# Designed miniproteins, single chains, continued (5): the designs that were tried, part 20

Each design is a single chain, and the fold is of that chain. pLDDT is the mean over its residues in the fold that is shown.

## One batch from the design tools (miniprotein)

Design m16660
Fold by ESMFold2-Fast:
Structure m16660 (fold): chain A 61 residues (1-61)
Amino acid sequence: MSPMERALADYLLSSGASVEAVETFANGYLDLLRAQGAPEERVAAVEARLREVIAEIRASE
């Protein structure tokens, strides 16, 4: 996962966005990465981090 992708995930966690908004963003971003030809290993790493962010937001709601 790139430093920018990690910073984005950390920003989403701190943003106060709803779980639904973050899930919608995460799905769109992962689809964009696949469309841009990103390696599946990178997509999997980003997906894992975004799932962690979503779980933390759920725990705080």
Scores: mean pLDDT 75

Design m16661
Fold by ESMFold2-Fast:
Structure m16661 (fold): chain A 63 residues (1-63)
Amino acid sequence: MVKEEIDKYAKENGLSKKFRDLLLKAAEEDPELRKMIEENGVGNIPASVIAGHVLRVIGDELD
């Protein structure tokens, strides 16, 4: 379900495949973000909140 919501949001908003993959990874690693997407859909979450969660996951990957 989460993957389908993210794929749909990426297509509707013209997001790059790279950003879509990062958002998927963030949702897999961050249970809070995953729950927000499952309850509200990606389009109903403020873009700043989504960006914050993605940046945290990227930060962890970069050490």
Scores: mean pLDDT 74

Design m16662
Fold by ESMFold2-Fast:
Structure m16662 (fold): chain A 78 residues (1-78)
Amino acid sequence: SAEENERIAREVAENKPNAVLPLLGRALTSDDPALRRAAARVLPGVFGDEELLKRYQANPVVLDLPDAVAARVLELLA
């Protein structure tokens, strides 16, 4: 449901921000132009976030999220 997707997206954005790195790679290569645009908006912030990179290196997190949830996570982080 849309409510469940929103809940999952907020949980990922708030508690697992290091998961954004693999989501960005997936989103930038997606066939969905909305997902590609969402990823492009997040890129500058993530590129400058040294703590996010350190968290990912220490504890890599890869989540198999539906495209709608992935897009919403990226919107919340932009």
Scores: mean pLDDT 72

Design m16663
Fold by ESMFold2-Fast:
Structure m16663 (fold): chain A 80 residues (1-80)
Amino acid sequence: SPLEKAKEIYDKFLKEVDEIFEKYLNGEITLEQAEKEIDRIYDKAYNELKKILDESTYNEFKKFLDEYRKNVLEVMKKKK
């Protein structure tokens, strides 16, 4: 189902975000590099979700992901 595919996209998205967060905390990448990679990961997830979800469900999911993005970046900035 589209929702099962959305869950797969979301699970992959979370793993990719966690990998960037871990690299940043380990000092392997700068904050600026981490922000750029997170932006890329989010854009990919949005594009994949938009293809499989109806507009209403996509908009709700996008709002959730946008709020999550803000929280991730705030946490990264505070761990300097």
Scores: mean pLDDT 81

Design m16664
Fold by ESMFold2-Fast:
Order: sequence, then structure tokens, then C-alpha cells
Structure m16664 (fold): chain A 92 residues (1-92)
Amino acid sequence: LEECLKKLEELLKEAKEAGYPLLARIIEQAIEAVRRLLEDPRDEEAIRELEECIGLLGILLGIAKIVGDPELVELVTKALEVLQEALRLARA
């Protein structure tokens, strides 16, 4: 989970520098959920927040593909991979 947190913080910086405020907001919410899971691995509310962030990123990925924004597609895909790994670790 600590490695997932570091990767999300790096992606947050990239999203902000690329000018993707919605992606940045979703990543900030995911960072908060991961931090809560680091303090309490049984935080079911934090697990639910991660699942919601994954759902929102899935919607954003669909939009990015429709509008033809390859940079947004790449950043959202990387964020999804990190959140799916964090969710897997939280449920182990």
C-alpha cells in the first residue's frame, strides 16, 4: 500500500501539470482512502471509496477515448492499475 500511495502522489503531480483537474480530484480522493487503509487495514469505508474512485476513473477513461486524448487515456489507465492493486492488497 505504501508503494501505491507513492505512485498515486506521482500521478497526481502529472495530472496537475497536464491540466486534468477532474483526474487530479479523483486521485486526491484515492490518496486519502489509501492513507486511511495504511492506518486501519479493515476500514471498509476506505475500501468503498477506492471502489468508487475505480468506477469514476473507468467513466473518465471512456470519455478520454471518445474525445481522443491519448495523454489522459495513459494517465487514467496508470491510475486504474494502481487503484486495482491497492484494492487487491486491502482485501488480502
Scores: mean pLDDT 84

Design m16665
Fold by ESMFold2-Fast:
Structure m16665 (fold): chain A 75 residues (1-75)
Amino acid sequence: MEELKEKAYQLLDEVERLIAELEAKGFDPETVEGLRAQVEEMKKRLDNAKTEEEIKDIIDYLELVIEQLRRALAA
């Protein structure tokens, strides 16, 4: 369980790093703010997650977000 939560927090850190990189490159401020709001929501869900299944769902979502952010940075 703890190892899974650790992985999820590491993915959240990566998402925040990618959002900061998008902001630094002049991405739309409203889009950046929306992404930050999603990160805050995911942190709350992760902090309150009590089952391995809940944590895995969060990890899957974060991996999808990272893929989308990396595509945006490559465009």
Scores: mean pLDDT 83

Design m16666
Fold by ESMFold2-Fast:
Structure m16666 (fold): chain A 106 residues (1-106)
Amino acid sequence: LISRAGEARAQGRYDEAIRLLEEELSSVPEDDTVSRSQILDLLGEVYRLAGRYDKAVEYYEKAAELDPSMGAYLYRKISEVYRGAGDDEKAEEYEKKAEELEKEKV
């Protein structure tokens, strides 16, 4: 299903990719926060590619909350979304948040 969502994303079929990822998310147990976080990350990517930057940020933040070990990686993705939206100030803010999370891994 994730592979089919990836194919749909590559072909610009964003609505189909979102639907497939939502189906995957609904099939994952609530206590499997790592798998759920990974699917939320993929939803963020599809929304970003669709130009829905508000939704992309929302899903990346949800993914980081479920799996803090991905926090630095996901905050960098949020930074990229804000750069794409033309908000350089927020892009720099999220880059700094990612750097701080990497330092906390000691």
Scores: mean pLDDT 80

Design m16667
Fold by ESMFold2-Fast:
Structure m16667 (fold): chain A 104 residues (1-104)
Amino acid sequence: GPTVELSDVKAEPISPTEVKVTVTVRNTGPRDLLVRVGVYDAQGNLLASKEVRLKAGEEKTVELIVTGLPPGTHTLAVYAEAFDEEGRLVGGAASEPITVELPA
């Protein structure tokens, strides 16, 4: 199975120009991981990122704030990259795209 899993992905407006993205990240592997969680737009631009340390079998909820967004509909996706204690990329996960609307 995958070394890292993403679940419970939510995106909610918190201001006219900001979206809070919440995601649950789980280390399903037998080793401690450093996981980089990123929020990307439909063009592949990184909008926000956060690193979390997850012990083997550990799960954490990560909150990311995307700022500077114009009014309208945005398609966002969450990607995770998992690194071992030596800094080697050992796994990853991607969410389904999520749509969020910022009111005018």
Scores: mean pLDDT 87

Design m16668
Fold by ESMFold2-Fast:
Structure m16668 (fold): chain A 81 residues (1-81)
Amino acid sequence: MEKQEKAAEVLERFAEKAKEKGYDSVANLLRLIAELVREGKITLDEAAEILRKMAQYFKENGDEEAAKILEEAVKEVEKLS
């Protein structure tokens, strides 16, 4: 529970950062994953996997800034798991 709350707070912080940079879809994704983690619907490992796949998707499509935000979120979540 403690680690899930902390991970959700981290994900919400990255969602705000993404929104400030104009990446609304990335911000919405991070907020959704934060809610799922907080509710115990997914594990921290599952959250990290989803974010890693999305980061790869954005990188392959040339959106390196969006990918970087997601990669940083993954690293912070992995530190908590």
Scores: mean pLDDT 83

Design m16669
Fold by ESMFold2-Fast:
Structure m16669 (fold): chain A 72 residues (1-72)
Amino acid sequence: ASPEEAERQLKIAGEIVKRAQEGADPEEVVKSYEKELSPEVAKATLEAAKALSEGNDEEADKYINKAMAAAF
């Protein structure tokens, strides 16, 4: 992907993660952005959001790194 497209996807991923931290359903939030994200970024972002909703910061960081790698 282009650097601009990668940054756009990561910005959306960050918004999904933020909403999940605020108590939103991770799967519902990811679905609302499904068309804006590549399948790989969407999957990694969903797993990160789920981990954060469970309070598992270490697992969340792992999937955030996977989302970044998938975006670039």
Scores: mean pLDDT 78

Design m16670
Fold by ESMFold2-Fast:
Structure m16670 (fold): chain A 86 residues (1-86)
Amino acid sequence: MAIGFSSVEEAKEAARKAAEAGHKKIVVASTNKEMANAAAKEGTEKGMTVIQVSSAESALTTIKSTGADALIYDENSEEGVEAGKS
């Protein structure tokens, strides 16, 4: 599962949707600390393990190494968009 976001509110909503879908470990890909922190806080409050990354390569490596089953990515950053495509 991959969900894009372009604002702090969309980042929180993406984390909520992942939790509602039953995901327990997610990766948040963004170079924007405010949006990444908002998604991570919301996801953690919903009982998920959240791993923040700032590049597409880190997102792919983290998904493979940790078994994360959902990706939330920042559509405003090249790194986030690339992570969502991969």
Scores: mean pLDDT 78

Design m16671
Fold by ESMFold2-Fast:
Structure m16671 (fold): chain A 119 residues (1-119)
Amino acid sequence: MTKERIEKAKELIKRAAELAEKAGDLRSAELGYFYAGKPVEELSEYEKEALLKLAEAAAKAGVPEGIKAVELVKQGKFEEALRLVHAWVQEQIDKELSKLDEEDIKEMEEEVKEYEKEL
C-alpha cells in the first residue's frame, strides 16, 4: 500500500516538473525530477555539488550518513560519497511521501491539473 502511494506521489511530482520545464522554470523542473527519483548517474554537476553540501550540513547536525559521506570525500572517494548521500536523500523523500494520505494525493492531483490548465 505505502509503496504504491509513494510511486503515485512521485508520478505527480514528475508531471509537475514537466509542466515547470514547459513554463521555463528550469530550476523547479530540476528539483522536481530529483524528488521524483532521478538516478545518481543522471545528476548534473550542480545537483552533485548540492548533495555534497547537504552531506556537510547533515554531518554538522550529527547525521551518520552525512559524517560518512564527508569522510569519503576526504579520501577522494567522491562517487561513493555521492551514492551514499543520494541513497539517504531518496530514503528521506520516501519517508516524507509515505506520510501522505489519500486526501493529500487527491490535492496533489488537483494542483497538477490546475497548473496544466494555466500552461
Scores: mean pLDDT 80

Design m16672
Fold by ESMFold2-Fast:
Structure m16672 (fold): chain A 58 residues (1-58)
Amino acid sequence: SAAAAQIEQARAALEKRRDLVLRLTVEGTVALSEGMGRVYPEMRETMQKYAEEARALL
């Protein structure tokens, strides 16, 4: 039915939005971690670990 098709399209759209948000969040986390590691060298290893954990979500 048309209603069932609309529900499936809505689910697909939400899935695409979730994927986009996740990718943007990972990219942002990596960029922030790299930036903080440059400003605070003492945190570099911790920031690298955060970046690795973020990449693992993809």
Scores: mean pLDDT 81

Design m16673
Fold by ESMFold2-Fast:
Structure m16673 (fold): chain A 83 residues (1-83)
Amino acid sequence: SDLIAQIEREGERAIRAIREGNWEEYSKSVSRLVGLSILGISLNDQAAIETGRRVMREVNQTTVRETENEELRKKLQEFLESL
């Protein structure tokens, strides 16, 4: 669906942004990803809900993995696991 394509595109943008050290673009992409995932829930679109869950997991794991500062990485891991 178009919603699934948008969720995947925002996930890819977030991952690209973190690799480029662009935390502002990362923040915008994650915000859009969360909004699209909530929209999937409101529409009872199970495929979109599952895609949003998977993509958010991939984004969160990449954020932790590619953060070079160990103390910041630990804080990000703790925060993201609480969501």
Scores: mean pLDDT 85

Design m16674
Fold by ESMFold2-Fast:
Structure m16674 (fold): chain A 92 residues (1-92)
Amino acid sequence: SPGSGIDPEAEVKALEEIVDRLIEAVKAGDKQTASRLAMAAGIVATAVSLSGDEQARKRASEILDEGAKRLAEIPEGKDFAELLQKMAESLK
């Protein structure tokens, strides 16, 4: 695997920013932006998993679990909450 280009700390920071933007897009009713950000979160979560960095993997899981809880409280956020929760479980 060409994992030498992955910076786990930078990926975790990017994931936190993506999740925050996803929550704002869902609140705004911007389903297209929300779907793109959810896809980006999946890509970053996969990169963190492939990095082999256990601390980054744990932090990414915590970010996704917190994001899922926040999305579950928003009307129209349920499907995105379930998606982030599945991503979090894949990192455990």
Scores: mean pLDDT 83

Design m16675
Fold by ESMFold2-Fast:
Structure m16675 (fold): chain A 64 residues (1-64)
Amino acid sequence: MDELEEQIRQQQEAAYQAYQQGDFEKAEEHAKKLSELYKQMGRDDIAANTTVESAVDSAEARQA
């Protein structure tokens, strides 16, 4: 439960950093892992809509 939330935060931040560095391949990899974590939480609706853009937006929202 808390472990999944922490992993989600780590993957969102990793995708954000990769995106900022122009490493879109790594950003996509982290977004796919994020989708899998949401499925493990039973959030299939979020998992289906998880993209690099949504991961970046989530990371930015946490920093604001």
Scores: mean pLDDT 75

Design m16676
Fold by ESMFold2-Fast:
Structure m16676 (fold): chain A 91 residues (1-91)
Amino acid sequence: MDEELRRRIAEWEERLRALVAEHADDPEIRRLLTAAAVGRAAVLAEEAGLELAKSPSLEEAIRAFRTREPLRKAEAAGAAEAAAFIREVIA
């Protein structure tokens, strides 16, 4: 699980880096991309049995991920590439 989790995180980190660079001028879209990625990584870590320290920012990221809020906001903003990544990550 730790190896599989690290592999999945690495794949999403690579794609996230590319999308963040593409959206360098849009801090809101970058925030939505990061929230989706952090939320998925936190959920995968919990499922792998890793005990994560509960912080307000981490709990908010997990909540936003589970409610699909980053996806809805990216779609509302018309950010098609960002929305596609978020949809894949939160699937």
Scores: mean pLDDT 72

Design m16677
Fold by ESMFold2-Fast:
Structure m16677 (fold): chain A 58 residues (1-58)
Amino acid sequence: DPVDSLRRSYDDNTRQSTTLRQQGIRQYGIDTVKGQQLFQQSDDWQRSADLARRSIES
């Protein structure tokens, strides 16, 4: 089912985004270069999640 595949992509990408964001905060901090890099990666995964969600809505 394509919809189930998209839901899994949304869940997986959201989980990865949250994990990277938490690592950025907890391991490096928001004011560090490494923390900022992890936040940017988190945003990329969140954008992928949002695209999957939008595809479900179509």
Scores: mean pLDDT 80

Design m16678
Fold by ESMFold2-Fast:
Structure m16678 (fold): chain A 76 residues (1-76)
Amino acid sequence: MTKEELLKEYKEQRKQLLDNLDQDLASLDKSMEKAIKDGQVERVEKMRKELNKILDMIINNDEEVFEKLIEKELEL
């Protein structure tokens, strides 16, 4: 397998994981919509911060792995 094929496979697997997670995030979105309609601004802000923290952990882990791969290629 080429490096490009490995990267494609990794991205495909990651996309499937994120697509499955999207359904769980959609139910959080519905709760957020209700809080907005009910005028609960503080609750909306708290939920948004919690959701961003979860997403940030996933994104940061992916970026760290990708950066390490780039650094290893630049060392050549």
Scores: mean pLDDT 68

Design m16679
Fold by ESMFold2-Fast:
Structure m16679 (fold): chain A 105 residues (1-105)
Amino acid sequence: VKELLAKAAENTKEAGKLWKEAPNDKEAQAEIARLNLEALEATFKAIKKEYEAGADKAEVIKRLEMLEEGLEGTKALAENAGDKETAKRAEELLEEVKKFKKELE
């Protein structure tokens, strides 16, 4: 869990750096979307492990809602950059997150 969250934070930092350096660059946007997706994938895995370990359900749901927002943004960025593969992966992960959240509600 700690390792997954650290990896997510690292990818988010790298994505932020790329955004700052080239916000209008389609190649940079595609790379940012990929890094964000990897961070969100690691975050979802961490959230599931925390829930299995007895984390508070309300706090887990709140974190899943934030994850959904991040995935929607990542999908839109990937689509705008023309990265169909990253957009598809973000959509698939978003559906998994929505399903898991619904099971907790």
Scores: mean pLDDT 78

Design m16680
Fold by ESMFold2-Fast:
Structure m16680 (fold): chain A 66 residues (1-66)
Amino acid sequence: SALEAARAAARRAAETGSGADELAAAKHFWQAGLSGEEFARLMAEAGVELSVEDATAALEAGKALS
């Protein structure tokens, strides 16, 4: 599912700390139909603290990459 792909991408981004993996996670979150608040929450669950503002900006970047 899109949500499972988003969670897997979030864990990868948390593990690597790379901007490319963070953008890949944002793309999957956009495809799953998640809000910036939901993106921030799932990233926090994966171990990455992210403001809702930064999460929303990353989500828009991920949308552009889709």
Scores: mean pLDDT 76

Design m16681
Fold by ESMFold2-Fast:
Order: structure tokens, then C-alpha cells, then sequence
Structure m16681 (fold): chain A 98 residues (1-98)
């Protein structure tokens, strides 16, 4: 599989960061699903879970930046990842105002 090929190509430190990234994505998905389940019955609680999902997305983005820096990715790629992180922070700030 593509995942097995990717894992085989990674250094131990990169494998640890990938594991952290996947765990954060799983938590993001779980919070997003809880938000969806509560959307009609408890919209305030749904919004709390959506906030938690975006917080996990920001943490996952931090790990992607660390991985890019560790492998010596082009500065343009690192700058894009940082811009994506800033966009998530803006979404989080907007959600917290409501």
C-alpha cells in the first residue's frame, strides 16, 4: 500500500511525527463527527466540538511543518503550511466569537 511504502521510506523521527499527525487527524475526525451528530439537537455543543476539531487541525498542521522542516522541504512549501495554519487560526477565532 502507499502507506506501507511511505512508512518504509521514513527515518524513525519522521515515523514518530507521522504517528502523531495521524492521531491528531483521528481526533479531528471524531470531534467533527460529534459536531455533526449534535447539530440539530444541541447546536451549542456541536459548536464546541467543531472548535475542538479545528484546534486538532492546527496541532496537525504544526506537525506537518515540523516534518517539512526536518526533511529540508523548499521554503515555499513551509510558507504555504504556515499560511494554512494562519487560516485555521482565523477560522477558530471566528467560531469563538459566535
Amino acid sequence: SLLDELLASLRPEEQALLAQFLALLQQQLEYYKKAQELEKSDPEKAREYLIKAIEQAIRAQDVLIQMAELRGAPQAEIDRLRADRAALEAVLAELKKQ
Scores: mean pLDDT 87

Design m16682
Fold by ESMFold2-Fast:
Structure m16682 (fold): chain A 93 residues (1-93)
Amino acid sequence: SEKEKIIELIEELEKEILKLLEEAKVPKIVIDNLKEGFKSALEEIKKSKDPKKVAERYLYNLGLLIEELDLPEEAKEKIFELIDEAKKKLEEL
């Protein structure tokens, strides 16, 4: 139940981030790389005995990755807001 809620939270975050990147006309290779990162994180969450801790680590690393990407500043700010909201929801689980 808690693991399923964490998976749903990360999947919804992926959907919202990808929508912002597509609207910002970010190159397909960057979008595909982010999709692969989300896929790997979800597989680790599914296998973990501590899914919340894995998700917390992933959200932290995702923030670091977004900061290093060559993205429009407005898109970065919106993505950081989505990551912060996801972190808050994760803490409440």
Scores: mean pLDDT 87

Design m16683
Fold by ESMFold2-Fast:
Structure m16683 (fold): chain A 59 residues (1-59)
Amino acid sequence: SRREQLRRFARRLIEEYGLTPAEAARVLAFLSGISLKTAARIVAEAAGVPTKTVLEGLK
C-alpha cells in the first residue's frame, strides 16, 4: 500500500540519511505531497515514537 511505502521511505530517511523524525516528516511531506501532520504520523510509526514527539520537533 502507499502508506507502507511511505513508512519504509520514512525509515530510510532516518536510518540512511541520519535525519531526525521531525526532519524526515518535512522531507516526506514535501516529496509525497501529503500534509505535515500526516507525514508526522507516518514517521512516528516508522520510528516507534509518539506522533506528539515528532510534531514538537517541528516547532
Scores: mean pLDDT 84

Design m16684
Fold by ESMFold2-Fast:
Structure m16684 (fold): chain A 133 residues (1-133)
Amino acid sequence: MRLSREEVLEILRRAGFPKSLWPTLIALAEVLSGFDATAVIRLPDGSTRYGIFGLDSRYYADDGTGLGQRPAEELLDPEVAARVLRDLLVALYGDRLEEITVRQLVSLLVGPDEELAKRVEELAKELEPEVLK
């Protein structure tokens, strides 16, 4: 299911992301999934990425069983994907959440990719005037 930019912005706002990160996260969603909330991407290394932000199911909390993880298909809900990403970033950066660079986000989600990071940086800069209104 492909979302509009305005729908992605509203999801980020409801998830509680700092306003300063909105252009970068919209750019990430567009570059990683084309705003397709139902994207399931199998990578050559055998890993699978789910939803609008291309999240690996390992970012989902265990239900306490120790033997299974929560269903990765829950990440196909863009509201769930946004909350999972926010909680991951808060756990890693805490009070420095606003200091997260595009390169750090790209490295975290897909691994080190300078071309992808540059594409996200350029798109985020273009989006800033409209998104931060």
Scores: mean pLDDT 75

Design m16685
Fold by ESMFold2-Fast:
Structure m16685 (fold): chain A 70 residues (1-70)
Amino acid sequence: SSANRESALRKSLSDKAATNQALADEAASLAAAYEEKAKQDPSYKPLADVFRRTAEGNQQVAQNLLAKLK
């Protein structure tokens, strides 16, 4: 039934949002670690920037997926 399909889709979106949030949290932790290293060695700044962008991207995906659950 359509209701069963919608329920399955909602669970899938919720699970995918949780996965993207976990990836965002991990990337944010790595970004913070490399941002700290970049204070002593600026060569780490590009790596810190990549992880920060990855964290922001995964966070945005998680928020967009959760918005579909309204």
Scores: mean pLDDT 88

Design m16686
Fold by ESMFold2-Fast:
Structure m16686 (fold): chain A 85 residues (1-85)
Amino acid sequence: SALFERAREIAERAEARLTPEQLARIDEVMAEAGERARKMVAEGVPEREALVEAMREALPRIGEILGLSEEETEILLEARLAAEL
């Protein structure tokens, strides 16, 4: 509960300041993450593990785009992984 509440607060603050340029860059990162996950699955990595690895690589980049701290980015990563798993 506390993890998801903190992640929501971080996401809401980021969304309140989100620019079209930031959104476009995030879309590019997410497209790359999707391609990375697909390649891992093609190489025999289970889909769930491929998605987790792709998110671990993508979320730090998204955090940088949004101007988040490393701590805030890690909270978003942990919440996203908990929701996907």
Scores: mean pLDDT 83

Design m16687
Fold by ESMFold2-Fast:
Structure m16687 (fold): chain A 65 residues (1-65)
Amino acid sequence: GERIGVGAGKTLAGAQEAADLTLEKSGATRGIAVTAADREAATAAFRELRRAHPDADIGGAFGPG
């Protein structure tokens, strides 16, 4: 798991904004990694990001493991 463009946002809105800016800057539909303090927050962010960026492969990692 990695933190690519969304590590700064620990909320759904922050993660979505970071991901959007990353895609806008790169102009690509690359995989977006969302990192959150816990799985619950990450799950909410993933769901919203997938709605906003259907062409992006969105995944993430949570804590150790």
Scores: mean pLDDT 48

Design m16688
Fold by ESMFold2-Fast:
Structure m16688 (fold): chain A 76 residues (1-76)
Amino acid sequence: SKGVEYLERAAALLREAIALVRAGAPQSEIDAVLREADRELQLAAEAFDPSPEFLEKAEEVLRLIAELRALLEARA
């Protein structure tokens, strides 16, 4: 489904953001990737699909957001 595709793109972008934070990349690079991730998440919400695949990918995305948040808080 389109929703699953958007969640997969969001997950990839969130993993990229996590890698950038861990590498000490400039905030501008991190912010650019997070803006792209937010766009994909908004598209996924609009293309909501109550399938098991969508829900599993949504849970993966939520775990990545939690990891990113923890990393950002630890470096604040």
Scores: mean pLDDT 88

Design m16689
Fold by ESMFold2-Fast:
Structure m16689 (fold): chain A 58 residues (1-58)
Amino acid sequence: SDDEEIGRAIREGVEQSPSEEQKRRIIQRAGDAIGDGASVEEVKRLLEEEVERFRREE
């Protein structure tokens, strides 16, 4: 289901985020996108972008 896919994407993003601040940003980003009516595909894309950004910042 869509909820399961979103939940898995959030969990994976949190697991890939080494700092507590980055974990909170993943959760906040997902919540904001869901609140704005974003699709499952868009939420997944946004979380992938945030994880990639964290990797580049390090």
Scores: mean pLDDT 77

Design m16690
Fold by ESMFold2-Fast:
Structure m16690 (fold): chain A 75 residues (1-75)
Amino acid sequence: APPSREEVIILATSTINIGALDFAIKMASKNPAGAKKEFDILVDNANAILPLLPNETMRAQMQNAISQANAVLSS
């Protein structure tokens, strides 16, 4: 796998997923019923991407977003 192209795709996908999770977390208190379906999809995507992330900063950001989403789902 070429280093630059695959890394760019992973980073772009991760950035979108982190932003979507952050938005969902902030909106969960306003629409709890809708949040469940949104979190299920976003958390699944985040977990699939996590082991493919090329740097520790992106992995930490993704792990933090997953942790916060799971906290909302369990409350």
Scores: mean pLDDT 70

Design m16691
Fold by ESMFold2-Fast:
Structure m16691 (fold): chain A 75 residues (1-75)
Amino acid sequence: SKEDKIEKAIKTIMEAAKKYGVAKVDLSELAKLVDTSVSQVRKALKRYEKEGLIEVKYEGDVAEIRLTEKGRELV
């Protein structure tokens, strides 16, 4: 499903953020890769941010993603 693809993509991004301290993601490229819209990707990231798992800084279509302490336990 689209939800499964988005969730798997976010988990991969969180793993990268854990390993490297930050993951920088082009949201338009990510949306194309998982066959969805940028708005759907942003909604998914907002859910993880609201759960306190990630911190996101947006610069245009680029998201800088960092893990919280809680997020590091999930990944």
Scores: mean pLDDT 85

Design m16692
Fold by ESMFold2-Fast:
Structure m16692 (fold): chain A 70 residues (1-70)
Amino acid sequence: SIEDLIKKIEELAKTKSKEQVANDFLKYAEENLSPEAVQKLWQTVLDLLNDPSVTKEELKEKVIKTLKAI
């Protein structure tokens, strides 16, 4: 469920770096979401990861917002 995905990114954000959160979350999403949802999420996560001004917390919040819109 979307709630399980939100919990997963929150858990990852507690102990891992921004890069690890992004990579591990995308891997988990590929196993649990439709291809269309994965494509939308992948683009969002990569854009946020590649922006050095975006913090781990901001990446988490924006990904959660994207998940809620799916």
Scores: mean pLDDT 82

Design m16693
Fold by ESMFold2-Fast:
Structure m16693 (fold): chain A 74 residues (1-74)
Amino acid sequence: SRQERFLAEVEAAGALLLALAERYDFPEDVKAQIEALLAEARRHAEEGTEEGFRRAQELVQQALDLLRAARAAA
């Protein structure tokens, strides 16, 4: 289902964040912001609606953009 796929994608993104945090020394506030965005994405995906899925995708993209910005700033 779409909900199962999005939840799996959010979990995969979280796992990737942990792996990258191990390789790079990200500021704690940046890690907290990324984790908060991923948690919010999971909540929206759990709604099981088209609107929730779209919002979850936007939040995952924001987390990835923040991760990229943090890497560029390091």
Scores: mean pLDDT 76

Design m16694
Fold by ESMFold2-Fast:
Structure m16694 (fold): chain A 85 residues (1-85)
Amino acid sequence: EELKKQVEKWLDFAVESMRETARRLLERGEPVDEIIERLKKNAETLIKVMKEILSKYLSKEDVDEFIKRFQAKVDEIIAEIRKEG
């Protein structure tokens, strides 16, 4: 439970960092498609790292649930950015 709470906090931090990066890139006038591509690539890298690290400490079911939650949040950010383009 404590480990799961720490992962939840890390996921929240990662999501917020991703939102801030997207906002900064939009303010710089970066193309929406390029911002989305960068966020997708960053998310793929983070998911790969999460699978490798968390699978040592959590069940496959728990790891899959955290990845699904993280992916859902990333999809929300991408949808918000698409509305700006």
Scores: mean pLDDT 82

